Designed miniproteins, single chains, continued (3). Designs and how they scored, part 89

Each design is a single chain, and the fold is of that chain. pLDDT is the mean over its residues in the fold that is shown.

## One batch from the design tools (miniprotein)

Design m11092
Fold by ESMFold2-Fast:
Structure m11092 (fold): chain A 57 residues (1-57)
Amino acid sequence: EENGEIGLEVRRLLAEGVSFEDAAKRYEELGDTEKAKRYRSIAKVVANGKALVAELA
């Protein structure tokens, strides 16, 4: 699947404890702006979800 690679990388980063913000910065430094944008978007969604859970707890 065309989007499968992103899903697998997301799972790997979660398993290794790497932040999505850090992953996005790494791709940006490598010049891969498309992947950097995708990971930065994921990081924002995850951060918003964590903030919502914290507010509800």
Scores: mean pLDDT 69

Design m11093
Fold by ESMFold2-Fast:
Structure m11093 (fold): chain A 60 residues (1-60)
Amino acid sequence: MFSQEALDALVEVLNSYDTDGDGSLSREEALALQRDYGLPEDGVLDLATLRAIIAKIQAQ
């Protein structure tokens, strides 16, 4: 579904928000990411949300 380049960029962004470095995002970390990227602040990183993040990364 995503290119390798887009997946690598997404992983880097997710790691930047993984404050405690446990390899998973808490709801609080997910909300911070959603806020910074102008996405719905529901704390859920579904496939549509991940696609939106990739689109914003590629718009840099």
Scores: mean pLDDT 72

Design m11094
Fold by ESMFold2-Fast:
Structure m11094 (fold): chain A 100 residues (1-100)
Amino acid sequence: ALPEVPDLSGKSHQEQLEALAAFLRELAAWERSQGTAEGRAVATMLDVMAAELERAVAAGWSEEEVNALLGRLRAALQQLAAQTTDPALRALLESLVAAL
């Protein structure tokens, strides 16, 4: 089954970024486990997004920099949702975008 979208409510900004990065890594691992070319491509994109979030946490971040990063992440996830042929993945990505 697809990983569950994390509940970000009540978390600090740092905890939200850490939870999002962990979720994207888990989703990437699940996509790779499907053994498809599409799954591998999606996993690579998700790993890149997770690495950007991990870098923001490690480097220290301002609220403005975090909001800009989350805006870029939202746009990338919306594009991925529009391109996927998997309705379950689309619904998951749309839910994740709504949570950001």
Scores: mean pLDDT 82

Design m11095
Fold by ESMFold2-Fast:
Structure m11095 (fold): chain A 106 residues (1-106)
Amino acid sequence: AVKKLAEELRRLIERVRELAEKLSELDPELAKEVLELAEEAERKVEAAEASTDEKEALELLLEAASLVGKAAQLIVENSDDPELKEEATEVYLEAGRLAKEAEELL
C-alpha cells in the first residue's frame, strides 16, 4: 500500500514539475511557487519511503498529496492557459484520490 502510493505520488510530482517548467516562460513567479510545493512534496515522499512506521509513512504521503493538490490549485486559479488549467485540474483530482486512499489506510 505505502510503496504503491509513494510511486503514484512521485508520478504526480513529476507532472507538477513539468507544469512548472511550462509556466516558467509565462509566469516565472507562479512557476517558482508551484516548484517549491513540488519539492516539499518530494521530501515528504522520501521521508515516507525511509520510515519504518506505516502510520508515519501514510501521514507523510497524505501531506505530500495535499502539497501536490495545492500546487495544482495555484495553476487552476492563476494561469490564463486553458491547457495548463485542464492538466492541473487532472492532477488536483488525482492528488485528492491518493489523499483519500492514504486517509482510509490510517
Scores: mean pLDDT 87

Design m11096
Fold by ESMFold2-Fast:
Structure m11096 (fold): chain A 68 residues (1-68)
Amino acid sequence: SEEVEKVLEETRKKLAELLKNNPDDSLGRAKIVLEGRIKVASLVEKTDSDLDRETALKLYKEELERLK
């Protein structure tokens, strides 16, 4: 969807900026990717079940907290 594409574009821009300024910042990259995944997961609608989406969101948020 258009909303998902915007999130992916924003994530890509953030990653490009980080890679340009701090190419060895693996934690920063992981954090940006996880934040993007959380946003995408919250926007994705499944035709049969939303349980996977809720579970994925919880797991991504927990992983992001571990990176802080």
Scores: mean pLDDT 72

Design m11097
Fold by ESMFold2-Fast:
Structure m11097 (fold): chain A 74 residues (1-74)
Amino acid sequence: SLELKRIVAEALAPHFIAMTDDEKVVLLQRVAERLGIDIKAIGLEPVRPLTPEQRARIDAAVDEIIRKVEEKLK
């Protein structure tokens, strides 16, 4: 829904400031996968493979984003 997409966008915004474009793409894909959302940007692949450190940061960000989205939907 549009409401869910807006909530997700607001939860994503703080994390984007510290991320590269490749990290943003993977973050969007993983958040959408966990929430079952089809986001157009998910059709993009990262230009370079992510490092283990980047993957760990994204995993932590995904968990925080999902928690915030679920709290707003209660």
Scores: mean pLDDT 74

Design m11098
Fold by ESMFold2-Fast:
Structure m11098 (fold): chain A 100 residues (1-100)
Amino acid sequence: SELEEELKKLIEELEKILEEAKKNNAPQDFIRYIEHLVLTEKHLLKTHGNDIELQIKALEELTKEVEEQKKKADEKSQKFLDKVIEALKKAIEKLKEIKE
């Protein structure tokens, strides 16, 4: 489905951000946090991959959580969290287009 393809693209983008963070020696706690985000999205795809409204709501809630985490992060980690926030917002916009 188009929904499943867009969610897979989001997961791939988050995995790219994770690998970039690892290559740049981001703190281990931060690496674990991004790994948790990837696993959360994989779980949502597996359990609710056909519920577009639930996916949009979950991604919007996750975006707010990441924005709060950014406030507590060091400057280096904030750059990666900005990329995560942009990826999440782009996915939300695409899912809203599919819903229409």
Scores: mean pLDDT 83

Design m11099
Fold by ESMFold2-Fast:
Structure m11099 (fold): chain A 95 residues (1-95)
Amino acid sequence: SSAKKKELLERAKRYQEEADRYGRAAALLSEGAAGDEATMVEQAEEAGRLTGDKEMAETVIKTGKAGARAGAAFARDQQEAYATSAARLEAEAEE
C-alpha cells in the first residue's frame, strides 16, 4: 500500500540521516587523531554531540589519539550499518 511505502521511506530517511551523522563524526575523529591533544578532545566532543554517542566520545577522550583512530573506525562501521539499513528499507518500499 502507498501508506506502507511512505512509512518505510520515512524510516529509511531517518537511518540515512544517522549514517550521515556518523560519517561526519568519523571525519572529525580522524582530524582529532592527526591533531594535538586539545584538537583531539574538541573533535571527540563534537563527534559525540553530533551522533549523541556519549560513550564513544568519552572513550576517545580517555584513550587519546589511539582512541580517536578506533573511534573513527567505529563511526565508519556505524555509517555503513545505518546506510545498509536505509537501502534495505528503500528496497522493501519498492516491493
Scores: mean pLDDT 87

Design m11100
Fold by ESMFold2-Fast:
Structure m11100 (fold): chain A 73 residues (1-73)
Amino acid sequence: MDVTVTGTTQLPLSKEQAEEAGKRGQAAASAVPGVKSVTVTVGDDGTVTITVTGESLDAASAGLQAAVQAMRE
């Protein structure tokens, strides 16, 4: 059954840099097998919120982990 997980990462970056980091995170999560959708939202304070929906908890969690690692450069 499909599972959705949400994670939040505070980046020491400007909002524009956080948006670029968020794009990297979305691409990395989408590349994980079993990930069906990825949504990234960037707050004015540089907080990035990532929501990943996968075929299983393992897929969704792996997608979220990949996104966080990609955003760290």
Scores: mean pLDDT 78

Design m11101
Fold by ESMFold2-Fast:
Structure m11101 (fold): chain A 59 residues (1-59)
Amino acid sequence: MISLQEKLSNAAIKAVELHTTKGIPLKEAVKKALKEEGLDPKKYYKEVLKRAKEHLKFQ
């Protein structure tokens, strides 16, 4: 069983990849990644956006 923390981490990484490689705005990339992971965008948007910004800061 994949933990919620693993799904959130996967969504953040996917959002960063969509933003940096496909040129999608970060906010839209986060929403797309959340939907692909089967997570509610309204509930998890802020948390995944925070994680994605942290990943971008340390590139």
Scores: mean pLDDT 80

Design m11102
Fold by ESMFold2-Fast:
Structure m11102 (fold): chain A 85 residues (1-85)
Amino acid sequence: SQLEENEKRGREFALKVAEYIVNEKYDELIEWLEKVSGKTPSEEERERIKKKLEELKPAAEKIIDLEKNHDEEELEKLLEELAKE
């Protein structure tokens, strides 16, 4: 199912992003997103992104905790809330 494939890819993407954020690998995350999107952010844009990622650290830690505990329902709910921003 295309929907199941999209949900799996979305979850894998979110978990990878959360891992970078929790480990404070903001520059590595931005570089990875640059490769995925084909867009190179300006220095000013990089600084704004870093600040946003720092603000997302508590949410990223919660994503990692939910994945570790296999609480898939709470994880999906959190990812849906983050996707609305």
Scores: mean pLDDT 75

Design m11103
Fold by ESMFold2-Fast:
Structure m11103 (fold): chain A 100 residues (1-100)
Amino acid sequence: SPVLEAALAELLARAPGVLEEAKEAIEKGDLEKALELVEELLREVSTLALALAVEGRLSEELSELEEALSEAVEALRKGDAEKALEALEKALEAVERLRA
């Protein structure tokens, strides 16, 4: 779907900035801010992943991005800053592969 492809491209253009802002929030001890940023990004990614899966077009890299963001949310909810940062790095790697 051209609409879903455009939505994915727009999300992938914004995602690095959101991930970097979330990392900065974690480094400052603002886990609440990081959680809000990552949960919103996960919601957008999960919505697009579901739509693409219905069309038989879900990529492995998009699934990896969704999983990495889910891991980051779980870590942030547990107050595990180190695991959250590791999960955000995995998410950034998945975004870079999706943009290649």
Scores: mean pLDDT 88

Design m11104
Fold by ESMFold2-Fast:
Structure m11104 (fold): chain A 100 residues (1-100)
Amino acid sequence: MSLEELVERIEKLLGEIGSLLLEHADGAAASAALQRVSEAFTAIRKYREGKMSAEELAKTLREQLEALRALADASDLSPEVRARIDALIEEALRLAEELE
């Protein structure tokens, strides 16, 4: 997989994580999740513009994904929704590790 293909897949996973938290979490947790997803998308944009290395992007993505996991943990989510979010975060973290 190319670096750009990795980044595109991570972008899609971030969007899916954000959508699930927006739909199922309370308003405060949903708002915080949207902010974390927005910060991750900003890092991806900076990487594409040559303003951030792949290593710096991987670190930022990991930090935002870990924050999203904590938000999901703190939210009163059904076991099914939680399992879906955890699977998406785990896959995104695995792809981010492949960057650097």
Scores: mean pLDDT 86

Design m11105
Fold by ESMFold2-Fast:
Structure m11105 (fold): chain A 96 residues (1-96)
Amino acid sequence: SELELLSTISDNIEAAIKAVKAGDKEAALAAIEKALKAAEELEKRGVPIAPEIKKLLEEAKEAIKAGDKEAALKALLEADTLIGIYLLEQAVKKVT
């Protein structure tokens, strides 16, 4: 389901943030790779936020590879915020 894919992305963003804060580059990249696979599946399903999520995850990946912890965290937090806003928007559409 779309919600399961969004949950997978959010969980892996949280894991990536924790890994970046811990200095665990390998764990951070592994989490981002899992999030990117779920985002690719969302894009195939026509979910409108999927291309921007993919872009932010790729930016986070490049920042981690460059050792730019601040840029990596910024991109990950932006992706998480975008997912949160989208989920709230979808919830409102179901109640109204």
Scores: mean pLDDT 86

Design m11106
Fold by ESMFold2-Fast:
Structure m11106 (fold): chain A 71 residues (1-71)
Amino acid sequence: GIKLSDLPKETQQQINQLIEQARQQMQGASPEERKRIVRELADQVYQLALQAGLSDRDALTVAGLVAQQVA
């Protein structure tokens, strides 16, 4: 299956920046707020993957992997 490392370097960098921002936002956040942050992160990663030329299926896979990594 598709992996984050299979993406273009610039897309990987953008996703890593979003992950870092999400982790910073999670510091001191409630459980409900953390779930919202993870959902927003997944949506942003999905859109970036589509913009990078990935299929809907591969973009959803990448977004899911990132969500699991930070949750």
Scores: mean pLDDT 86

Design m11107
Fold by ESMFold2-Fast:
Structure m11107 (fold): chain A 104 residues (1-104)
Amino acid sequence: TNDELINLEESQLATYQRVLQDLKANPDVSQLELGMTLGVLQINETVAIQVAEKQNDQETVEEERRHLDLLVEAEAAGDVDTAIKAIEEIIKDEQDTIEKLRKS
């Protein structure tokens, strides 16, 4: 149901907002710590894609796949500024997705 997808998206949004605040507060974070953080977010996105696929929500599947791609690119870049930019884009998209799901 849409409520299950909304709960998933809101949980992910809260996680991304927390990570964003932590990265902005600690811009000197090590490359190892940054990589570990982005790796955990990538695992969470993979789970979110599987949940959205089971709910037959193709729009959410496409957005979560794009988020995964942004995280993979940020990990490859290995810099905090790229990671912050990627997370800010994901936050905006998740907010838009939640609004669409609530209207349905």
Scores: mean pLDDT 83

Design m11108
Fold by ESMFold2-Fast:
Structure m11108 (fold): chain A 76 residues (1-76)
Amino acid sequence: SPPPERRVRREPTQSTTINGKKVTTSRVTEEVGGHTTVTTTTDYDGRTITVVTTSDGVITVTDKASGTTLTFRSPP
């Protein structure tokens, strides 16, 4: 079978200032074969946090500086 069509929607990077520090947020939505993945990356004072949410209710949070990754799912 041919590979499923992949659609990617990138939102413009948003920048603001909180407590004198620059905050940059970007969001990317990917759709493949009816499954949706939303990746949100936030940078604040050199700390980068990435949150990946899937249409299946799986949420993955990654702290880039420490390399720590937490994955959880909404209970049924």
Scores: mean pLDDT 78

Design m11109
Fold by ESMFold2-Fast:
Structure m11109 (fold): chain A 77 residues (1-77)
Amino acid sequence: GAMAEAFRERVLAAPALTGTYTENGEKKTVTITAEQYRELEERLGPKRREARANSKTVDDIKKAAEEIWKEEQELLK
């Protein structure tokens, strides 16, 4: 779907402005700080560029986006 495609493109292009996580069975949203945004850019910016450069198929792009998103969620804890 268009939303899933846009989500993958965002993960490969820029840091998230918000993160979501599950705590005690409830879905919570975290708004990132300016400091967290900088940390995401510093750590994941190079990985996004490498993923875009090395992704040859749609499946490669999906896999790269999922891995970067996973690291992004870890940093947004």
Scores: mean pLDDT 68

Design m11110
Fold by ESMFold2-Fast:
Structure m11110 (fold): chain A 84 residues (1-84)
Amino acid sequence: MELAERAREAAEEGLRGGPRGAASGAGRAGELAVRAAKRSGNEELGEKAGRAATEGGRAADQGDAERAAEYALEAARLAEEAER
């Protein structure tokens, strides 16, 4: 639960920082989700977490803070699934 909790915190802290914070939260939560998947040995979850981080970064590059935040929360959810 530790990495999932940190991923959730990163996403929530990002949302508090406004649009730029949401983008940072997406990247941080995605990285933590990839680490959680690695610890669980679940390669498929790791690949999904990596995609969520990439999509969040792309949304941020396009100025879409709402989509970036959505992917940050998806990454946190994947971390939770890996750490169940």
Scores: mean pLDDT 75

Design m11111
Fold by ESMFold2-Fast:
Structure m11111 (fold): chain A 103 residues (1-103)
Amino acid sequence: MLELLKKIQELVSDPSTPPEELRKALEEFLEKAKEEIEKTPALSDEELEEFLQNLTNPAVIAALAGFSGYLAELVRAGEITQEQALELFRRLLAVLKKLLEKE
């Protein structure tokens, strides 16, 4: 999963990256992380604030930017609700936090 986060960072950092290529990488991460996302409780507001204040890993920061944009587009397209996007984003943050703690 860390190799895929680095790929997402490279795609987010390159302004010539086609939107379809970034979307494919984000969807691949979600598919590979699906079981962990489903099993991992969403971060509380306090845990979320603490995690974001201490977040220094550039690959995770880039991934959060990419996923934020991806989820916003799904909400705009009517594919998911704002509540579903927020829940998924909080669970994704919890999974990313666990990945950083294992290193």
Scores: mean pLDDT 78

Design m11112
Fold by ESMFold2-Fast:
Structure m11112 (fold): chain A 83 residues (1-83)
Amino acid sequence: PDAAEIEALAAKYQEYLAKAEEAAREGDVETARKYGEQAVRYARELGLLMGPELGRHFEREARRIMEEIVEEAERRAKELEEE
């Protein structure tokens, strides 16, 4: 695959994953889910450059990470409300 395309997709994946994690720290569940979904899409596209099997694998793993981030956001939101 094109190295520049791999770098661009990896950078977008990291960018949106970081935005989702930041939203999670603030207890913003909806924003964490929104950015997490974008990260999942870029992970799938990155994997697809290496083949359809890796595309599915990257999507599945990214979705698992997104679900963990959203769960963290939900815990944080509850903690902030109980302060």
Scores: mean pLDDT 84

Design m11113
Fold by ESMFold2-Fast:
Structure m11113 (fold): chain A 80 residues (1-80)
Amino acid sequence: MLEKLKEEIEKLVEKQTELIARAIKSGVLSPELLKELQEIAKELTKKLNEIAKIKGWTPTQFTGEALRLIGDAIQRALEL
């Protein structure tokens, strides 16, 4: 179960990375692209909350992991 949640999060991060890379390359953040990024962020938050319940994370640990995922997506996007 935990491994499946991690795989689902990785797939969402990959999608987020592609959208961010498209925004960087075009120099434009369209309303449609922003909406897609917001929906991915909501889904990531849901999956992270499921892991937090399983792991017993504090709010600080949850925030740290969320920021790590955001940073990872941006870093990967800059390499595309």
Scores: mean pLDDT 79

Design m11114
Fold by ESMFold2-Fast:
Structure m11114 (fold): chain A 66 residues (1-66)
Amino acid sequence: GEELRERVQRELVRRVILHGTPLSRAEVLEALVAAGLSRAEATALLDKLGREHFDSADLRALVDRL
């Protein structure tokens, strides 16, 4: 829902500020887990997306799916 989307967006923005873009799959996985997804749920979502690197457009598309 909206609350999960907001938490994921905050965790991704924080990582972009610290590391720049693109974010690696591992960085996005840790952001999703920090936002409250289980590792299994986060892994399944990222497997479905099939990306190893996430630019700003990819990150926005990910958030919009939640």
Scores: mean pLDDT 85

Design m11115
Fold by ESMFold2-Fast:
Structure m11115 (fold): chain A 68 residues (1-68)
Amino acid sequence: GVAEAEAALERALAGAREAQRRGLISEDQLKVFEARVAEARARIRAGADPEAVLEELNRFGVSLVVRA
């Protein structure tokens, strides 16, 4: 539901900030991801399918992380 999706978005933000602190992503990449999370939240609030929105955000987040 929406509450579970909101919790997932907060966890994603915390993870992205931690990755930036560890030097895995740049400050600019973090800013882009934060904007994407805000957009995802707005879309879910507007009635978008939370599962589809979260999957899209997850795919985007994976594309930013160093695959080592």
Scores: mean pLDDT 78

Design m11116
Fold by ESMFold2-Fast:
Structure m11116 (fold): chain A 89 residues (1-89)
Amino acid sequence: SLEEVVEKAKEKFKEELKKILKDEKLAEALYQTFEAMMEMGVEQGKKLDPEGKVVVSENGEVYPVEKAEEVLEEIFEKFKKEAEKLEKE
């Protein structure tokens, strides 16, 4: 289900941020931003299809729920790269 995909993505992202960033507040801020983007994609998808069969990516492309895991992974990779850059500072 979409809920399971989202929850799995949240857990994976939290674990990865914890490994990359030592600053708890910075990790929390990045996680909150990621969570907000996921929530926005689901909300926009619900507006287009109330049955919840679609999700909207960060660039506005509409994807079937079956591709939600791929869309979330793309967002996750972007945030992971930003976290790695911040850790180098």
Scores: mean pLDDT 72

Design m11117
Fold by ESMFold2-Fast:
Structure m11117 (fold): chain A 85 residues (1-85)
Amino acid sequence: MKKVTVAVVSPELKAGEEVTVEVYKDGKLIGVADATAVEAGDNAGVLATIETDADLKVGEIVDAKVTTKSGKVVETLGLVTAVEE
């Protein structure tokens, strides 16, 4: 498995919120990570590091489902920022 870091930014997220990020490729769940949202300009963002066997490249767009600890679900896109082998 590779470690892959995915960046997610959404106006529906708030800095300091604890979240679970589910990462999907072609409709398949490829990894899950817990993270805390941080301030990202006018939005809040998450850097989620997943362990996956999926073939991902830096710059690839994936689907992301972010569930906050309060129960809010945000379906959005994630950007692959790092891949470690």
Scores: mean pLDDT 82

Design m11118
Fold by ESMFold2-Fast:
Structure m11118 (fold): chain A 112 residues (1-112)
Amino acid sequence: MEFYSPGEVAERLRKEGIELRIEPGEDPNTLIVSLSSEYLSVTFRIKTEYVPELGKFRVEVEIVSGSPEAIEAVKEAIEEIKSGPEYQYLGTVLKILAEKFIEAEREARRRA
């Protein structure tokens, strides 16, 4: 079984100098996620539908705001999530989003 806990994703982001904030959205199935660094920031919503029989979530990611480079990174993550299984572990979804943001952050640092 291949999955990541949200805590493991947060630790990886912290090591890269990226702040992760997760807040409740307008309903109990929606999370507002913010990633911010010295160069980039992005805020997006994760809408979740839990499937108890599988221990997995159907997820939809919607971009709220951010730096253009961070928005493009999250768009790439959304396409990867959509091309994967219909039901996924939340940690796996967060890992994909985090990895694309880390790649964009490294490129932004290289240009600074």
Scores: mean pLDDT 79

Design m11119
Fold by ESMFold2-Fast:
Structure m11119 (fold): chain A 72 residues (1-72)
Amino acid sequence: DELVEELLRRFRKLYEEVGLGEAVKKTLEEIDKLIKEKNLPPRVIRELAVALTAEALRRIGEEIDRELKEKQ
């Protein structure tokens, strides 16, 4: 799905620029905007939610590993 791939690319770029929390917030705002403007079907909304959740969980793991190394 082109929309899912584009959203994940934007999320990864935002993560590099502003960190995890702000990247998640901005990506969710973009999804909400797309739902309203494009009248996205539930299937596409679910695909976006699953893809973003999986990516965010990977990034959370990386952040936890980084913090644990810095605090020791």
Scores: mean pLDDT 76

Design m11120
Fold by ESMFold2-Fast:
Structure m11120 (fold): chain A 61 residues (1-61)
Amino acid sequence: SPLEARRDALVQEIARLMAEKGLSEEEQREVMARVDAAQAIPDPERALAELEAIKREIEAK
């Protein structure tokens, strides 16, 4: 579905940003836990909003 494609793209973007920003192993684990929690949200739109928020926080580092 279009929402699944957007979710996959956001997860990949978050992974790329973690590498580019040089996050520590601890910071990467914390981000991954938040990504997993966001993906567990039953409402796809709420899951996407949470993933976009995570992405913005990493970009601001």
Scores: mean pLDDT 84

Design m11121
Fold by ESMFold2-Fast:
Structure m11121 (fold): chain A 90 residues (1-90)
Amino acid sequence: MEKEREEEEKKLKEKVEKFREDAKKAGVTPEQEEELERKLRALELIELAAIYLEKGKVEEALEYLREAARILGLSEEEIREMEEELRRHA
């Protein structure tokens, strides 16, 4: 189980790094770099949440999604609605 989890996390990190390299080659401004890093962090958290949901770890997945949603600028109300919907379908 631990080894399988490490492989999944490694693949996620590789995808994030590839996206970061592609964006760097596109030539972004310092302000765009900060925005990009923030969005990449949110994407990594969303992917981690998906991995934890597949393993039945709903509470851990919700923590990752909550953090990602805050980074993406969702309101506390939108975050609560998202959590309620996920709990209903989990």
Scores: mean pLDDT 73

Design m11122
Fold by ESMFold2-Fast:
Structure m11122 (fold): chain A 62 residues (1-62)
Amino acid sequence: MIEEKLKSRVDSDGKISLEDALKVARELGLDYFKSAEELNKVVDEDGTISLKDAIEALKKVE
């Protein structure tokens, strides 16, 4: 579920924006503060996250 939802929002480079990753977390009913904390640990300087890092971050919140 997490993996499928995130994968549908990645760009051609395999990156997902922090905003889209947080939206996926909200759609899955995950805690917003914990999701934001875990995702912010893996976000790049341009505000994007690799699919792998986004999946691992949200699984820690689940």
Scores: mean pLDDT 80

Design m11123
Fold by ESMFold2-Fast:
Structure m11123 (fold): chain A 71 residues (1-71)
Amino acid sequence: EKVKEAAKKLNEYLKNDQDGAGEPIRLLVEAGVDALIEGLKLIDESNKEKALTAIRPYLTEEEFEKVKAAL
């Protein structure tokens, strides 16, 4: 449930080009790569590239490629 709420908040911030996306991103990343992937699938299709860009600094190269390939 926390992962779904974090994904919803991230989607809202990306839609509105708002500052403060760092907290929902940290919650998704802390939940682990598999949970992060499931959360990112809940984000609007038009915002997926923005979400990938926003999370990139929080992941290793290998983790980022796994997330990108799953979307």
Scores: mean pLDDT 76

Design m11124
Fold by ESMFold2-Fast:
Formats: sequence, structure tokens, C-alpha cells
Structure m11124 (fold): chain A 74 residues (1-74)
Amino acid sequence: SLREEIEKALERVERLTEEVRRAKEEGDEFEAEILGSFALMIGSIAAQAAEKAGDEESARRAREKIEEVARVLE
């Protein structure tokens, strides 16, 4: 179902966010930027899909994960 695909996408964003944190801790700014960009892209698609489906809760969660990725990339 679309909801299951959105949940899988959000789980992937969470895993990528952890990889971004590790890359930043290791001083690999290039890897952090690339992985962060993937996370932002997946999160944005998930947010748009959830909004279009009328799933306000999943859309909110997706936006929160996008904000977390952006914070970690700073």
C-alpha cells in the first residue's frame, strides 16, 4: 500500500540521517552532503505523497525528518 511505501521511505531517511551523522563525525563532509541530499530527496517525495493521499500524520513525520537531516548537515 502507499502508506507502507511511505513508512519504508521514512525508515530509509532515518537510516541515511544516521549515516550523515557518522560521516560528519569522521570529517567526511562530501559523503555527508551526498547522503544528506539523498535523505532530503526521499523525505520530500514521501511528504508530497502523504499530503496528496491526505495522510497528514505521515506528512508531518516526513517534514520532521527533513528538518532533522537539515540540522545534522549544518
Scores: mean pLDDT 88

Design m11125
Fold by ESMFold2-Fast:
Structure m11125 (fold): chain A 81 residues (1-81)
Amino acid sequence: RGPEVLRYFAEVAERLGDPRTAEIYRELAKLYEKDRDKAFEEAVKRGLPFTVLMWVEMADAGMPLEHFRDFLARLEANAAA
């Protein structure tokens, strides 16, 4: 689900040496659990990548989280190269 996707992005940001972005993703995950519309507005206002918002929406629509984790694994591999 959406908050879970945001928490995975937070873990990736932390591993890539960006703890401030990781904190933002964790804060947005908490907000999404309470008010999805406000969380989406805050994400857009803070300039989160469209890709992050897309995965949150797809997970909320019932996409298996395994598909998202496969995407993150590829993203981390590309960032490390």
Scores: mean pLDDT 74

Design m11126
Fold by ESMFold2-Fast:
Structure m11126 (fold): chain A 93 residues (1-93)
Amino acid sequence: KALEEARRGAEEALKGGLEAVRQGPGKTLHSGIAAALSGIGGLFLVEKLKDAYQAGLSARSGGQAAIDGGKDKARELGKRGLELGRAGAELGA
């Protein structure tokens, strides 16, 4: 759940930021760039976490720390994704 929400929020922020950069006025340009960079970072983190989580699950006998780390990071990214989604909605206001 958290990984899916984080990925969605990161994608939304990335698209919103890129669109703002392409079509936005000067003040929106800076905000759009920041949002796009955050989205890119979030997407990479989610992808790496997913891979680590799956590998940890497969190597469960020795991968407990990796699995637990993945869960904790997923929770954090989930919260971040929700904040990015909210920021995207605020841009429309």
Scores: mean pLDDT 59

